Designed miniproteins, single chains, continued (2). Designs and how they scored, part 113

Each design is a single chain, and the fold is of that chain. pLDDT is the mean over its residues in the fold that is shown.

## One batch from the design tools (miniprotein)

Design m7938
Fold by ESMFold2-Fast:
Structure m7938 (fold): chain A 58 residues (1-58)
Amino acid sequence: TPAEELIKRGFVTEEMVEAAKELLEKYGDNEDEIVKELMKRFGVDEGTARAVVEYVKK
């Protein structure tokens, strides 16, 4: 998946994955807020943030 590729290339860290899991517990169905918070916390682009959210949902 795109998320696995980003992790292998070092663009996504374990800390980002754990943060995304915590945000999913807090915001649930509000995926756009999770993406926005990841972008703010880690300075990543929207595509990277969405890939992390998709990865932790699976």
Scores: mean pLDDT 75

Design m7939
Fold by ESMFold2-Fast:
Structure m7939 (fold): chain A 81 residues (1-81)
Amino acid sequence: KKELEEKAKEYEKQANFWKRVADALKRSYDRLEAKAKASTPEEAKVYQKIADEARKGYENAESKAQSYTDKAKKLKDEIEK
């Protein structure tokens, strides 16, 4: 029972880590989007491409955070049974 509790805590820690990574990458995306809007049309295309890659990064980090959150919940459900 305690082994499952410790594993659930590990997954929660991983979920929190990836959530922080996603938040940081999203801030980078928002900054790049702002630069694109303030730039010439040609420069805006370059900033938008970099912003799109940052968006993929934070979406992947959000997906990982959700995956670890789900794993933690499954272990907690098993502990209660």
Scores: mean pLDDT 82

Design m7940
Fold by ESMFold2-Fast:
Structure m7940 (fold): chain A 119 residues (1-119)
Amino acid sequence: MVKKRVTPADLEAARPAAEKILEELGIKSKYLLYVLQEVLAGLGLVDRADELAKKLRRAVDTVMRTYGIDKTTAVIAAIAGLIAAESGATVTEARNSIYVLTLKEISNEMVALAAEAIR
């Protein structure tokens, strides 16, 4: 499959959806905002903000409860889970994608759990 190239205009178009999702998650981070804009634009998910906010909230809460990790790390794991759930990527591919975007190491088990919560 041809992967959609994300432009600066695509990132700005994804901003309202990304802001809405992060507001639902109760997190304010310019860094995670840009990461989420990239993922939403790349996967063509900008029109699904309400649905995805609820799904990502469940994934974040599940990962935090299961692994006892901080909210920021759980949000990164949930975004990796979203990549796996919506793109057909493997858990390892989704983990590697989030590492490229964030430089944050997330376990395959956290990504798999987050993807299951989103599906």
Scores: mean pLDDT 82

Design m7941
Fold by ESMFold2-Fast:
Structure m7941 (fold): chain A 62 residues (1-62)
Amino acid sequence: SLREELERLGAEVVELAEKISAELAERIRQNIDAALQGGEVVLRAALADFREYKEELLRELE
């Protein structure tokens, strides 16, 4: 499901963010939790946004 995909992607993004700062990781956790309460449109948008953000975090950690 979209929710399960977002939960999995969210966990990956939070793990990467924790390597940068605990405050950033906490903000991302809150954003993921908020998106998980949304409908299909919100979940699809969040999946696209967090996929892009994961790539940005990976570049930051080079």
Scores: mean pLDDT 84

Design m7942
Fold by ESMFold2-Fast:
Structure m7942 (fold): chain A 76 residues (1-76)
Amino acid sequence: EPELKVIIVTTEDEVDKALAKKEELKKKGYKVEVLVSSDYLSPEKQKEIAKKLDAKEIATTAKVVGLAIRLIGDYL
């Protein structure tokens, strides 16, 4: 059963690194979920980045723990 890995993107500078890390982890057999927070991004930029990364939008990093727990539960 492949482990779930969660990548959190909080700034525009992280987009290229997140793409590279997502592909690396997928090649290693992990399930990968990408989350984009609005902590340092405008709503417009958050949507743009989420589209590029095929990622889910979250209102704040404070919701990450709850979503990560939920996603892990779906893969248990």
Scores: mean pLDDT 68

Design m7943
Fold by ESMFold2-Fast:
Structure m7943 (fold): chain A 81 residues (1-81)
Amino acid sequence: SAEEIEALRKELVELGDRFYALVREALRAGADPATLSALVEEFGRLNREFLEALKNGDIERAREKLREMERLIAELEALVA
């Protein structure tokens, strides 16, 4: 539904804001730039795959991509702990 798609898009925005805030924190904490670059590139890939899933009406695939983004956020959180 349109409401479900809008909710998923809102979740993407919230995950993106959280991810990039953590990237800035990790850089300040002295995390390895190569590791951060790889995580940023992977997050960008998942974002594109999420948008393609929504374009195709594949809600379950879109949710899967959000879960994969949440796993990247957990990896990034481990770098700042």
Scores: mean pLDDT 88

Design m7944
Fold by ESMFold2-Fast:
Parts: sequence; C-alpha cells; structure tokens
Structure m7944 (fold): chain A 102 residues (1-102)
Amino acid sequence: MEEYIRQLIEEAFERIEKELKLSEEEKELLKRLFERLEEILLKKGYEKEDVERALRVLERAIRAGFSEEELERLLEALEKGVYLMELLAMAIEVDRELEAKK
C-alpha cells in the first residue's frame, strides 16, 4: 500500500508540473501538500479506491487554481473522510466560480 500511494502521488505531481508551468515556489508548496496527503492516507489506512479518490480531488483542485488555504482545508477534511473532502472541494469550486463572475 505505501509503495502504491507513493507511486500515485509521484505520477500526479509529474502530470501537474508538465501541465501548469509552475514556479519553484509553487513546486515546493505542492511537494509539501503531497507529503501531507501521503501522511494522512497512510495514517488513516485508506483502501486503494479511497486513495485514488483523494488524489483525484487534490489534483483537480490544484488545476482549478485553489489557494494554499483552500488546499489545506481539503487535506483537513480528508482526515475525517474522503467523502467530506469531495463535498468540500465541490463547495469551494462553486464559491470560486461565483467570485469569478463578480
């Protein structure tokens, strides 16, 4: 499981880095976020499907331009459950879309 989680995180980071032309500061932020994600996934003993769901949510949020604070809130929600992380991500996406229309 640990090797599987690490491999998925490495693959997700590579995809984001290739697509988003990140600064060095942004790369360091994402590394810290993915390190925390790995810690939570291992600590909670999430199964393969839940690990994949959590990574999908975080990767989508990063691509959507979520702030550091919003991304940290998603990781906090993940400590309570993957479903809560998914719900919070949707709520933040809606809020950001409404802000962009102002």
Scores: mean pLDDT 81

Design m7945
Fold by ESMFold2-Fast:
Structure m7945 (fold): chain A 91 residues (1-91)
Amino acid sequence: MKEEGELEAGEGTEMQPLVLNEKSKVSLTATGGDGSLRFVLKNKKTGEIVLDETVGVGETASVILPAGEYSYMVTGVSGKVTYVLEATPVA
């Protein structure tokens, strides 16, 4: 999976489904603009937050997750920031 987006401070994606068919590295990279984004990942079955990080331009938040059902949200914390969200198999 690869998703690209742009968010301003106070904007956010609604909570989005993320289904991983195999062990994957999930990463959010803030690729351009100015400011920061917050990236939250939850395990849908347990409700556990598996990642909650703030990333500034040039930074990446990542986690390796087993196959399963997850949900994610990206929110603009400051400025206007472009990002890339990827889920890449590592098994």
Scores: mean pLDDT 86

Design m7946
Fold by ESMFold2-Fast:
Order: sequence, then structure tokens, then C-alpha cells
Structure m7946 (fold): chain A 77 residues (1-77)
Amino acid sequence: SAVEARAQELLAELAALIKQSVDPVLAARGTVKLSEADLRIRQAETLPAGERQRVLEEDVRFLEEEIAWLREQIARL
């Protein structure tokens, strides 16, 4: 689905930001958030279509917020 493709794009973007993070604490936090988001995508595959869509939409929002936060932190280093 489009939302699943968006979630995968955001996972790749978060992973790239983690690799760019010079601060080991930011990199460690990012890695935990990446793992949580990836697990939600995997778990969503086992859900009925309506619940799967909702979970993926929530995961997209979560990833967008984490990416925005991490970019802000990196910019302040």
C-alpha cells in the first residue's frame, strides 16, 4: 500500500540520519526508535486490512516526528 511504502521510505531516512549522527547518544536513541518502527511494520502484516492501515498510519506519524526531532538535535550540535 501507499502508506506501507511511505513507512519504508521513512525507515530508510531515519537509518541514514542515524549514520550521520556524530553524537553516540543520538545514534543509540535513533537506533531504538528505528527498531520499534520496523517491528510495527512487521506486526502490521499480520493484522486485518483496516487495523493494518491504522497501525501503518500511526507508524508513519511516529517516524516523521522522530526524524524531525533528530534533525533538530543534529542541527544544534
Scores: mean pLDDT 87

Design m7947
Fold by ESMFold2-Fast:
Structure m7947 (fold): chain A 91 residues (1-91)
Amino acid sequence: MFEELKKKILEASELMLEASDKTPDEVLSGVIRISAGVIKLATSKSSEDTIEDVAKDSLKITETLAKQSTGEAKKLLEKAGEILKEGLEKL
């Protein structure tokens, strides 16, 4: 289960990078890109004891960024959030 959750967090972070590329606002695009990078790093350093918290924090970040986004970027961030929720539900 922990490896599956790691995989879903990484899949969500890739969608965040795509959302960054689709974000016309350069500052917001940068924030999304940095957030995805930090999530990837936290996931790579996570253990069985920390992975659920990494997933929950990643979901909160993704939902916050989705609220600030529009169009295609918003859809990608919402999809990333759905993937994170699915991973957490299977715990």
Scores: mean pLDDT 86

Design m7948
Fold by ESMFold2-Fast:
Structure m7948 (fold): chain A 78 residues (1-78)
Amino acid sequence: MKPEDMDDETLRRAVEEMLRRKIEESGDEEAVRRKLLEEAKRNLKKALEAGNESAKRFAAIVIEVVAGREALEKVLKE
């Protein structure tokens, strides 16, 4: 019923594939990671304000893949 509530590992792999593709296309890993992190932080805030659990979870996984667990924990505490 909730495809967004699939295994976190499956979602992480999808985000990792997206990240690799974007890095290959741009040639600048640091810029891609920064842009994705900024976008994911905005999306996480919007999801929290809207009460959208699916969007919140997806944004959190993007932050974790792009910047790591410590960055995700810091964002969630704000």
Scores: mean pLDDT 77

Design m7949
Fold by ESMFold2-Fast:
Structure m7949 (fold): chain A 64 residues (1-64)
Amino acid sequence: SEIAKKLGVSEAEVRTALAFRESLGLPARPSEEEIRAAAERTGFSEELVRRLMELAARAEEIRA
């Protein structure tokens, strides 16, 4: 995908980030509380959740 190449990440990482955001119903720019809640629900670190949300947001910006 053109999006994955522009972001310097794998196609799988882009798909994972977008699916993660959609499955949890998170907004494009989640609050610190929403990030913490997502981390608690998934068992992921807050840092990983922030990374996935930033990747998803950048992918959406390229699509728009």
Scores: mean pLDDT 76

Design m7950
Fold by ESMFold2-Fast:
Structure m7950 (fold): chain A 91 residues (1-91)
Amino acid sequence: AKKNLEEAYELISRAGERLEGELNQRGIKAEVKVEAVSPTTLKVTVKAEDEEAAREAALQLEAAAKSLPEVSKAEVEIEGKEAVITVEVKE
């Protein structure tokens, strides 16, 4: 359980940092935050100046999370310039 959460956290955090950097290079201000909210759940928050950028980043992070063998479920909620991805890891 703990190992799966730590591995998912590291990989998703790196993906988020990469996307944040790419958006900033395009002149779009964006922030990606990853939080462990339980022993099996990560919350990923995306905030951007542009709704399209927030949506693109959120969908890429959701896809990245779903591609990880440690992840059992990922759900995305997008509201304007902010998105939240809830990631559940395997036990």
Scores: mean pLDDT 83

Design m7951
Fold by ESMFold2-Fast:
Structure m7951 (fold): chain A 61 residues (1-61)
Amino acid sequence: MSEEQKEAARKMFQGFADDLRARGYSDEQIRARLRTMARDLARLEGLDEAELLAIVDEVLA
């Protein structure tokens, strides 16, 4: 992925994680949902799944 794509993905996942956390979801539930989103995004947009999953892990660290 390009650096612009990685930055966009990081901001998107961070926003989604913050929303779910504000709604009372556990860290485990948030991780599962973001990982599913990353896999779906990789498949639909032809992006690197491993790089998207790494960004999810960075956002949740």
Scores: mean pLDDT 86

Design m7952
Fold by ESMFold2-Fast:
Structure m7952 (fold): chain A 64 residues (1-64)
Amino acid sequence: GAALAARGRALAEEGVRLAREGRLEEAQKMGTLGYILLSEAGEDALAAEMARRVGEAMREAEEA
């Protein structure tokens, strides 16, 4: 439902922020939880997009 989608998106966005701060383990955990909640809400395309964003932010942080 809408509440699960909103929470999943917020957790995935937090994952992106944590990755940019270099907190890769926390970013991975938040990103994974966000993906699960978005998928459970039926937002599969958004779940995939947010997973890509978290992964990109984590990769960029490791390259910095």
Scores: mean pLDDT 84

Design m7953
Fold by ESMFold2-Fast:
Structure m7953 (fold): chain A 82 residues (1-82)
Amino acid sequence: MEIRVRDGVTDPEAALRAATQAGALLNEGKAASMRAVSPDEVRVEASDKELTPEQREKLLEAIGETVRDARAGRPVKVIEVK
């Protein structure tokens, strides 16, 4: 499984909601992917693929960065898991 972080201009509130959903899925042991479909919409998709401990740590760090950037009103990164 490959984790990619992509830069994108996304509405901070949409990004914050998506990051919250992705974090909840990770707490349930599921992989989560965030996809910017428009500047105002980020979709969160669950994946049944297993994450290694290293991949999970990187994904949690990227989600944390997205939350910080969204709260600061900065452009946020979209996290994609393949």
Scores: mean pLDDT 64

Design m7954
Fold by ESMFold2-Fast:
Structure m7954 (fold): chain A 59 residues (1-59)
Amino acid sequence: MLYRVSNINEKTERLLLRLYVTGEAEIVEGSHDSAVVRLPSEELGREIERESGAEVEKL
């Protein structure tokens, strides 16, 4: 499923990088402050939002 992640900070970047390296996430589009990512579950999107404070919106 595709999600938009906005208000990205260092903690968000580290989480997304870890998920990318493990193959759990695919980065479809990226910028300094936002990214479109493919995640395996909505729970993982909520985890990113809760752990980093970034905003995660389902597309």
Scores: mean pLDDT 82

Design m7955
Fold by ESMFold2-Fast:
Structure m7955 (fold): chain A 66 residues (1-66)
Amino acid sequence: MTYNDIGNRYYDNGDYRTAVDYFRRAIDMNPNDPRTYGNMGRTYYRMGDYDTGRYYYRIMGNIVRR
């Protein structure tokens, strides 16, 4: 089980703060996985932090495009 998998489990249970902590650990292990940045963006949107959510979606887009 990866940190990204653990983060998704906490996200599904509505524990967004713990999900963010595990997604940060996933980024530390693999900074080039766009899926984890998408999960971070989604989680911050659910928490009402739209600026941070957009920041992570932007990183995801930059990795995916080139």
Scores: mean pLDDT 85

Design m7956
Fold by ESMFold2-Fast:
Structure m7956 (fold): chain A 77 residues (1-77)
Amino acid sequence: SSVEQTMAEIQKIYADFVAQYKAGKLSIEQAEAKVQQIQALVDQLKADPNASQQQLLEAGVTLGMMQLLLWALKKEA
């Protein structure tokens, strides 16, 4: 898949994740599954020679924010 398509997929998953989190509807199991899905896409970008340093940074920041929200969900449980 193209880098641009992978970046768009990451942003869509992240937007849905944040919307569910803000609505109080995101379960720990759902959050873990989505973090794992984004991790796989980030790893795919890291292996792609066409991915720029800026794109890798943006994808990594998105993953880090999702991991932080998952940590917060687990701490409140």
Scores: mean pLDDT 88

Design m7957
Fold by ESMFold2-Fast:
Structure m7957 (fold): chain A 84 residues (1-84)
Amino acid sequence: MSEFEKLMEEIEELLKQYLNTDDEEERVRIAKRLAELALEADKISTPEQRLQLQIDLSMALLYALVRGDEESAEILQETIEKLE
């Protein structure tokens, strides 16, 4: 498994944890960790892999927005902008 694939597996697991938590503080903590891993994955990504990463982060951002989680949404939005 590539280093990128390992980071993406961790990102997917954190996204699952984000969806299953009702704790606002835990959601923000997960969003911060997603941002860190996404920036690490971006450094080693191909253009095609970067697109996959952007899709996963955009999905996380959508979930934050529908929950009214403004702090997580801001973290995820800033991270997506850095990938462009």
Scores: mean pLDDT 82

Design m7958
Fold by ESMFold2-Fast:
Structure m7958 (fold): chain A 68 residues (1-68)
Amino acid sequence: PLSPLEQQLRRLLEELLANRESLSPEQIRGIADFFREQAAEFEARGRLELAAVYREIADRLEEVYREM
């Protein structure tokens, strides 16, 4: 089952993507890089489930960036 935090983060991703036309490619890349770095930090601290969620968001944003 999805945690409340995972559901909230997925919702925030959906809102971000709904407004992606107002964001520059540099902003999308910066946000993706941020989530990627946070995923690595959570993984290093043993927070594997949280790291996976942040990594999934980073992957999705990187896909959007490649389409821009």
Scores: mean pLDDT 80

Design m7959
Fold by ESMFold2-Fast:
Structure m7959 (fold): chain A 79 residues (1-79)
Amino acid sequence: SSQQQQNQQQLIQRIDQMYDTMQRIGATQDDIRNRVRAFLQAAIDQGLPQSQINSLIDHLSNTFNIPRSTLYQMYDDLR
């Protein structure tokens, strides 16, 4: 739906903003993992379809240099 597409786009923008902020303040790997987990939780809570979740995971993996397998495990633990 248009709402789900808008929700995904908003999450992507927030991820990019978070990355910039965390790089600036020298955030730890634990801080990064906690924030990434929060974005995956938000995507689940907003009811994003699996295709949009997959796209979000790809974006998180590329942005934070976290393996996709780790992000999918995190996603599975949250749902």
Scores: mean pLDDT 83

Design m7960
Fold by ESMFold2-Fast:
Structure m7960 (fold): chain A 92 residues (1-92)
Amino acid sequence: LTKEQERDIWIALVEIQLALLKKDVERNDVEGVKESAKIVINTIKQAKEMDPEIAKEAADYAIEGLRELRKTASPEIQKVLDEAIKELEKIK
């Protein structure tokens, strides 16, 4: 795989994870959001072990996705998303 293809695969994986997380936000499923956020964070950590540059791009994509979801989230879910964003900012 080219680096561009590898990057696109990691971004696509994050997109799928964010779509599942959005469904949990829409249902106000706090525990579901916590579990989905952990999956996103773990995915970025795995990407960083393979390629730190790709991981930074994937993390930036995830952070923007989480910030968008935060706008319509309940206060409880906003706290979970804020913690996930802080963790992703630390990883990249």
Scores: mean pLDDT 89

Design m7961
Fold by ESMFold2-Fast:
Structure m7961 (fold): chain A 67 residues (1-67)
Amino acid sequence: MLSEEEREALIEALAGRERISTLEFLGILKRVGIELSVEELEALFARVNPQREEEISVARLIEELRA
């Protein structure tokens, strides 16, 4: 589970984007210094991108991070 500080840093890094790819999201996690296990990443993607689309909605991602 992400800390409040990690969530806010991630939301800041996502600001101004409408959609991002899974690869771009992984790059942002590395840039911000957030380490998630494979299981945590799979759980997050299952909530944010259940249709397994090429791109993830940034608005939906931010909502899930704040929940």
Scores: mean pLDDT 75

Design m7962
Fold by ESMFold2-Fast:
Structure m7962 (fold): chain A 59 residues (1-59)
Amino acid sequence: MESAVRAAVAAFKNIAKTSKKTLSDEEIDELRAEAQRLAEKGYSYGDLVRFAVEKAKKL
């Protein structure tokens, strides 16, 4: 589900920006790849967004 992956990437970027963390293109691509794998395994839109939020909090 492309929209869920895009939402996860957007959430990751927004939280990192709020936390004043600089993200590399590599970190963004890695998150996108992980979110896409979760979507392919049948995880929901909300699951992908929560995954991205938890990853961003650990930055």
Scores: mean pLDDT 79

Design m7963
Fold by ESMFold2-Fast:
Structure m7963 (fold): chain A 75 residues (1-75)
Amino acid sequence: MREEVTRELAELLVERSTLSPDSARELAQVLAGAIEQGDMDMVRSILKRLVQAGVLSEEAAKELLERAEEHMKRL
């Protein structure tokens, strides 16, 4: 897992969601793992769940998805 990807996603989650820094970091690690595996369906599913739970806006989820796609292409 790349620390840089995890840190960037955690920072965005803290800024864009109601998650605590600790929860954001744990979720960012899960997302980074999915990105490293090339599993964008898992990334989309997680982000959709967060939007449905009211933790993320649809706009924030789209931004996170775009960042995930960029990182996956660089791996």
Scores: mean pLDDT 79

Design m7964
Fold by ESMFold2-Fast:
Structure m7964 (fold): chain A 100 residues (1-100)
Amino acid sequence: GLIPKYNSAEVEIKEDGSLTVLSTSGSFTNLKLEDGVLTASVPGVADGDYYVRFVNENGEVTIVPAKVENGVLSADVSGLAPGKYNVSLLDKNLVPVVGP
């Protein structure tokens, strides 16, 4: 069977607060980090309350509240340490949101 593609990305948060996007899957595009707020375009995802799951290179998981409005995801990530993360979009029940 085909493996479903989740709305996910691999990113690096730098010590200066900048974001480097290494890869994306699903509908994740236009990922940006401005003033500790992560935003992304998620076309086809319904408006509502979500979570973003961050997994660092040591396998430690941080889940942050997120909101989707008009195809734009926003999450406050000011509490995350610099480093590389695997990022995925979760619904309100903490289930991964599959790509369109």
Scores: mean pLDDT 78

Design m7965
Fold by ESMFold2-Fast:
Structure m7965 (fold): chain A 60 residues (1-60)
Amino acid sequence: SALEERRREEERRRQIQQYRDAANGGRIAADLLLALGDKDSAQKALELAKQFDQRAKELE
């Protein structure tokens, strides 16, 4: 039904936004970690951010 399809689209859009927000959070965390000299943790945060961006793209 059109209502069920719209609900699924709304849920998908919310999930996409959540992954994009998580990716942005990872990049912010990476910048902070880099400022503290923790390059290893910064790199891990960036890798996680890329994974979240990929998850968002897969849902589009």
Scores: mean pLDDT 88

Design m7966
Fold by ESMFold2-Fast:
Structure m7966 (fold): chain A 79 residues (1-79)
Amino acid sequence: SEEEEFRERAHEFLRRVIQLVLEGRDEEAIELLEKELEPEEIKKAKEKAKKVVEKKGVEYKVALLGHLILEVIDKLERE
């Protein structure tokens, strides 16, 4: 189905992002994620990342990667 094909493409994209992170190519992973998002979605991810750094002591780059991934997932799952 179109929904299944979309889910498979989303998983392939996320696997590529994870591979870049595992290769130490964090800046490329962030750039790839930001290309899939609108400026307001990127801003939302950055604001959430700052709160995670403040409350949980997670490194900003790690928090930013996580929240950018979540914004891409949310965008891809919109009907």
Scores: mean pLDDT 79

Design m7967
Fold by ESMFold2-Fast:
Structure m7967 (fold): chain A 73 residues (1-73)
Amino acid sequence: ALAAEIARLREEAAALRARANEAARRAGDLLASMTPEDAAAKVAEAQALAAEYLALRRRAAEAEARAAALEAA
């Protein structure tokens, strides 16, 4: 049913946003806990998490846009 597809897409968007927020939190924790000895490794991991955050936010926005388009049809 169309309503079930819209609900699924919104649940998917919410799950993707939650994962993005977790990636951002982990990146922040890494940067906040850096020492001179581990700075290079923690910056590299934080950069990977930032890329994951942006990708997940984009996917969440696409899922929400699809849900909105289906609801408008």
Scores: mean pLDDT 89

Design m7968
Fold by ESMFold2-Fast:
Structure m7968 (fold): chain A 93 residues (1-93)
Amino acid sequence: SAAEEAAERAARLAVEMPVLILGGVPEEEAEARAAEGGELAVRVGRELLERLRRIAEELRDSSDEEKERALEEARREAYERTREAVLERLRAE
């Protein structure tokens, strides 16, 4: 449905924002792209960026596999939360 497609797009944009910033894309450019998914996508993207930075710091001396798993889990959780929140709002309207 259109609501499900919109929710998935917002979730993808939210998760993409911190990945772009950590990859060297200017913060203003990454944020503008996330804004296409709405204010929630920008907010979740900012929260995820902070979480990814904390995970990288906490697991600094851990294996690359352990770091990758933790970062992937954080991105997955942010994706699902954004998708559910947007879908709930669209279905309530």
Scores: mean pLDDT 86

Design m7969
Fold by ESMFold2-Fast:
Structure m7969 (fold): chain A 90 residues (1-90)
Amino acid sequence: SSVQSQVQSQVNQLTSQTNSRFDDVQQDYDDGRVTQQQAIDQMDDTMRDFDTQMTTLINDASQNGLTDYAVRMVSQSYSGVMDRRVNFVT
């Protein structure tokens, strides 16, 4: 459906934006512009923002009866993003 396509598009966009923000933090850290703790704090803030936006997306999809679909799409995206955060500095 068009709503399923919109959910997939929004998940892909938020995932891409989050990965871009992680890339920026990694670059700042690699270039010595931020300390390890500052980089960790920025990645944690990025993860919190991502979680908030994904929760909103699931709630919006729920109003159209697409809760299970949205949760599945978000879970797949979240796993990859969380792995990047957990494996930062290794």
Scores: mean pLDDT 86

Design m7970
Fold by ESMFold2-Fast:
Structure m7970 (fold): chain A 91 residues (1-91)
Amino acid sequence: KKTLKQEIVDFYNTLQNKINNYSNLNDEEKAKLVKDLYDAIHGLNLKEKEEDLNESIYTITLSKAVGFEKVKKFVKEAKKIIEENKQLLSK
């Protein structure tokens, strides 16, 4: 079924599918992206049947898929969905 977690995963899948469009990313961009994604996703502290969405693998995948600038937008979109549905996560 569709849940808040599934919608977040869909964002990650969309970014992952764009890896073919953006395969180049330098180390500095990765470092900044890791910090931003870690703060955005980890700060929300997902705890409902979650996989480590804040793990580096997701951060690296996002950065490779669309690049640093676009990844931040996608992360903010996911964070917004989480926040709007916090009451569903914190039942």
Scores: mean pLDDT 47

Design m7971
Fold by ESMFold2-Fast:
Structure m7971 (fold): chain A 103 residues (1-103)
Amino acid sequence: MEDDERLEAAYASLTPEQKALADEVEKGLIADFEEELRRHGVGEATRRFTAKVQELLAEADADPDPERALAIKYGVTRAVNRLLPVLDERYAAEGLISPAALA
């Protein structure tokens, strides 16, 4: 996809340290969401995921290192993009309204 190509091009321009941090943030957010989904269902998992995303973005905005802040924001963006189609499927499976329909 064109957007995926743009994200991968941006990722390719990051330092090894930024790539490692972005990968850690993305993997951590996805793993935490999957665990919460198994324990609490999609509605509660989505609420907790949203809170964690907001916490990470606030920490990135407060970080004096703009390169580190960029890596964190990139990892968050990739996690959100990976989970959006999963959320739509899981909400439908549980008979709930998707996050997009709750806006």
Scores: mean pLDDT 74

Design m7972
Fold by ESMFold2-Fast:
Structure m7972 (fold): chain A 59 residues (1-59)
Amino acid sequence: VVLTFRVPPDKVAEVAEVAREFGATKVEVEGEIVRAEFENELLAEGARGAMELLGAEEL
């Protein structure tokens, strides 16, 4: 499962860290875009909620 988010510039590092904390197997950062890969939908849903609370917008 891959989630892609547009993130405020000052929150990019924080959002990437949250993705890793929720079990992302891969995290890629391209400017303001954070792309995180998860092994299953349950882990992805937890991460999605936490990242959105930090101001991330799912693309």
Scores: mean pLDDT 82

Design m7973
Fold by ESMFold2-Fast:
Structure m7973 (fold): chain A 70 residues (1-70)
Amino acid sequence: MKLKVTLPADMTPEEAARFARGAAQAAKDLGYDELEITVRGDSPEMAEAVEKAAREAAPDIKVTVRLEPS
């Protein structure tokens, strides 16, 4: 089962990492085996911060990060 979340707009990389950790923890607690996080825009820095934070929080969950141009 896949949990899909979209990163809120206008976050810093630090805030995005915090959001990603929360989403990964929620996915783990709810028994999801896959997490998909959509990052709006084209920032590789944001996507990397989100992916790293989510994988660190829930290493046993398959994490996918998508960039979606606004």
Scores: mean pLDDT 80

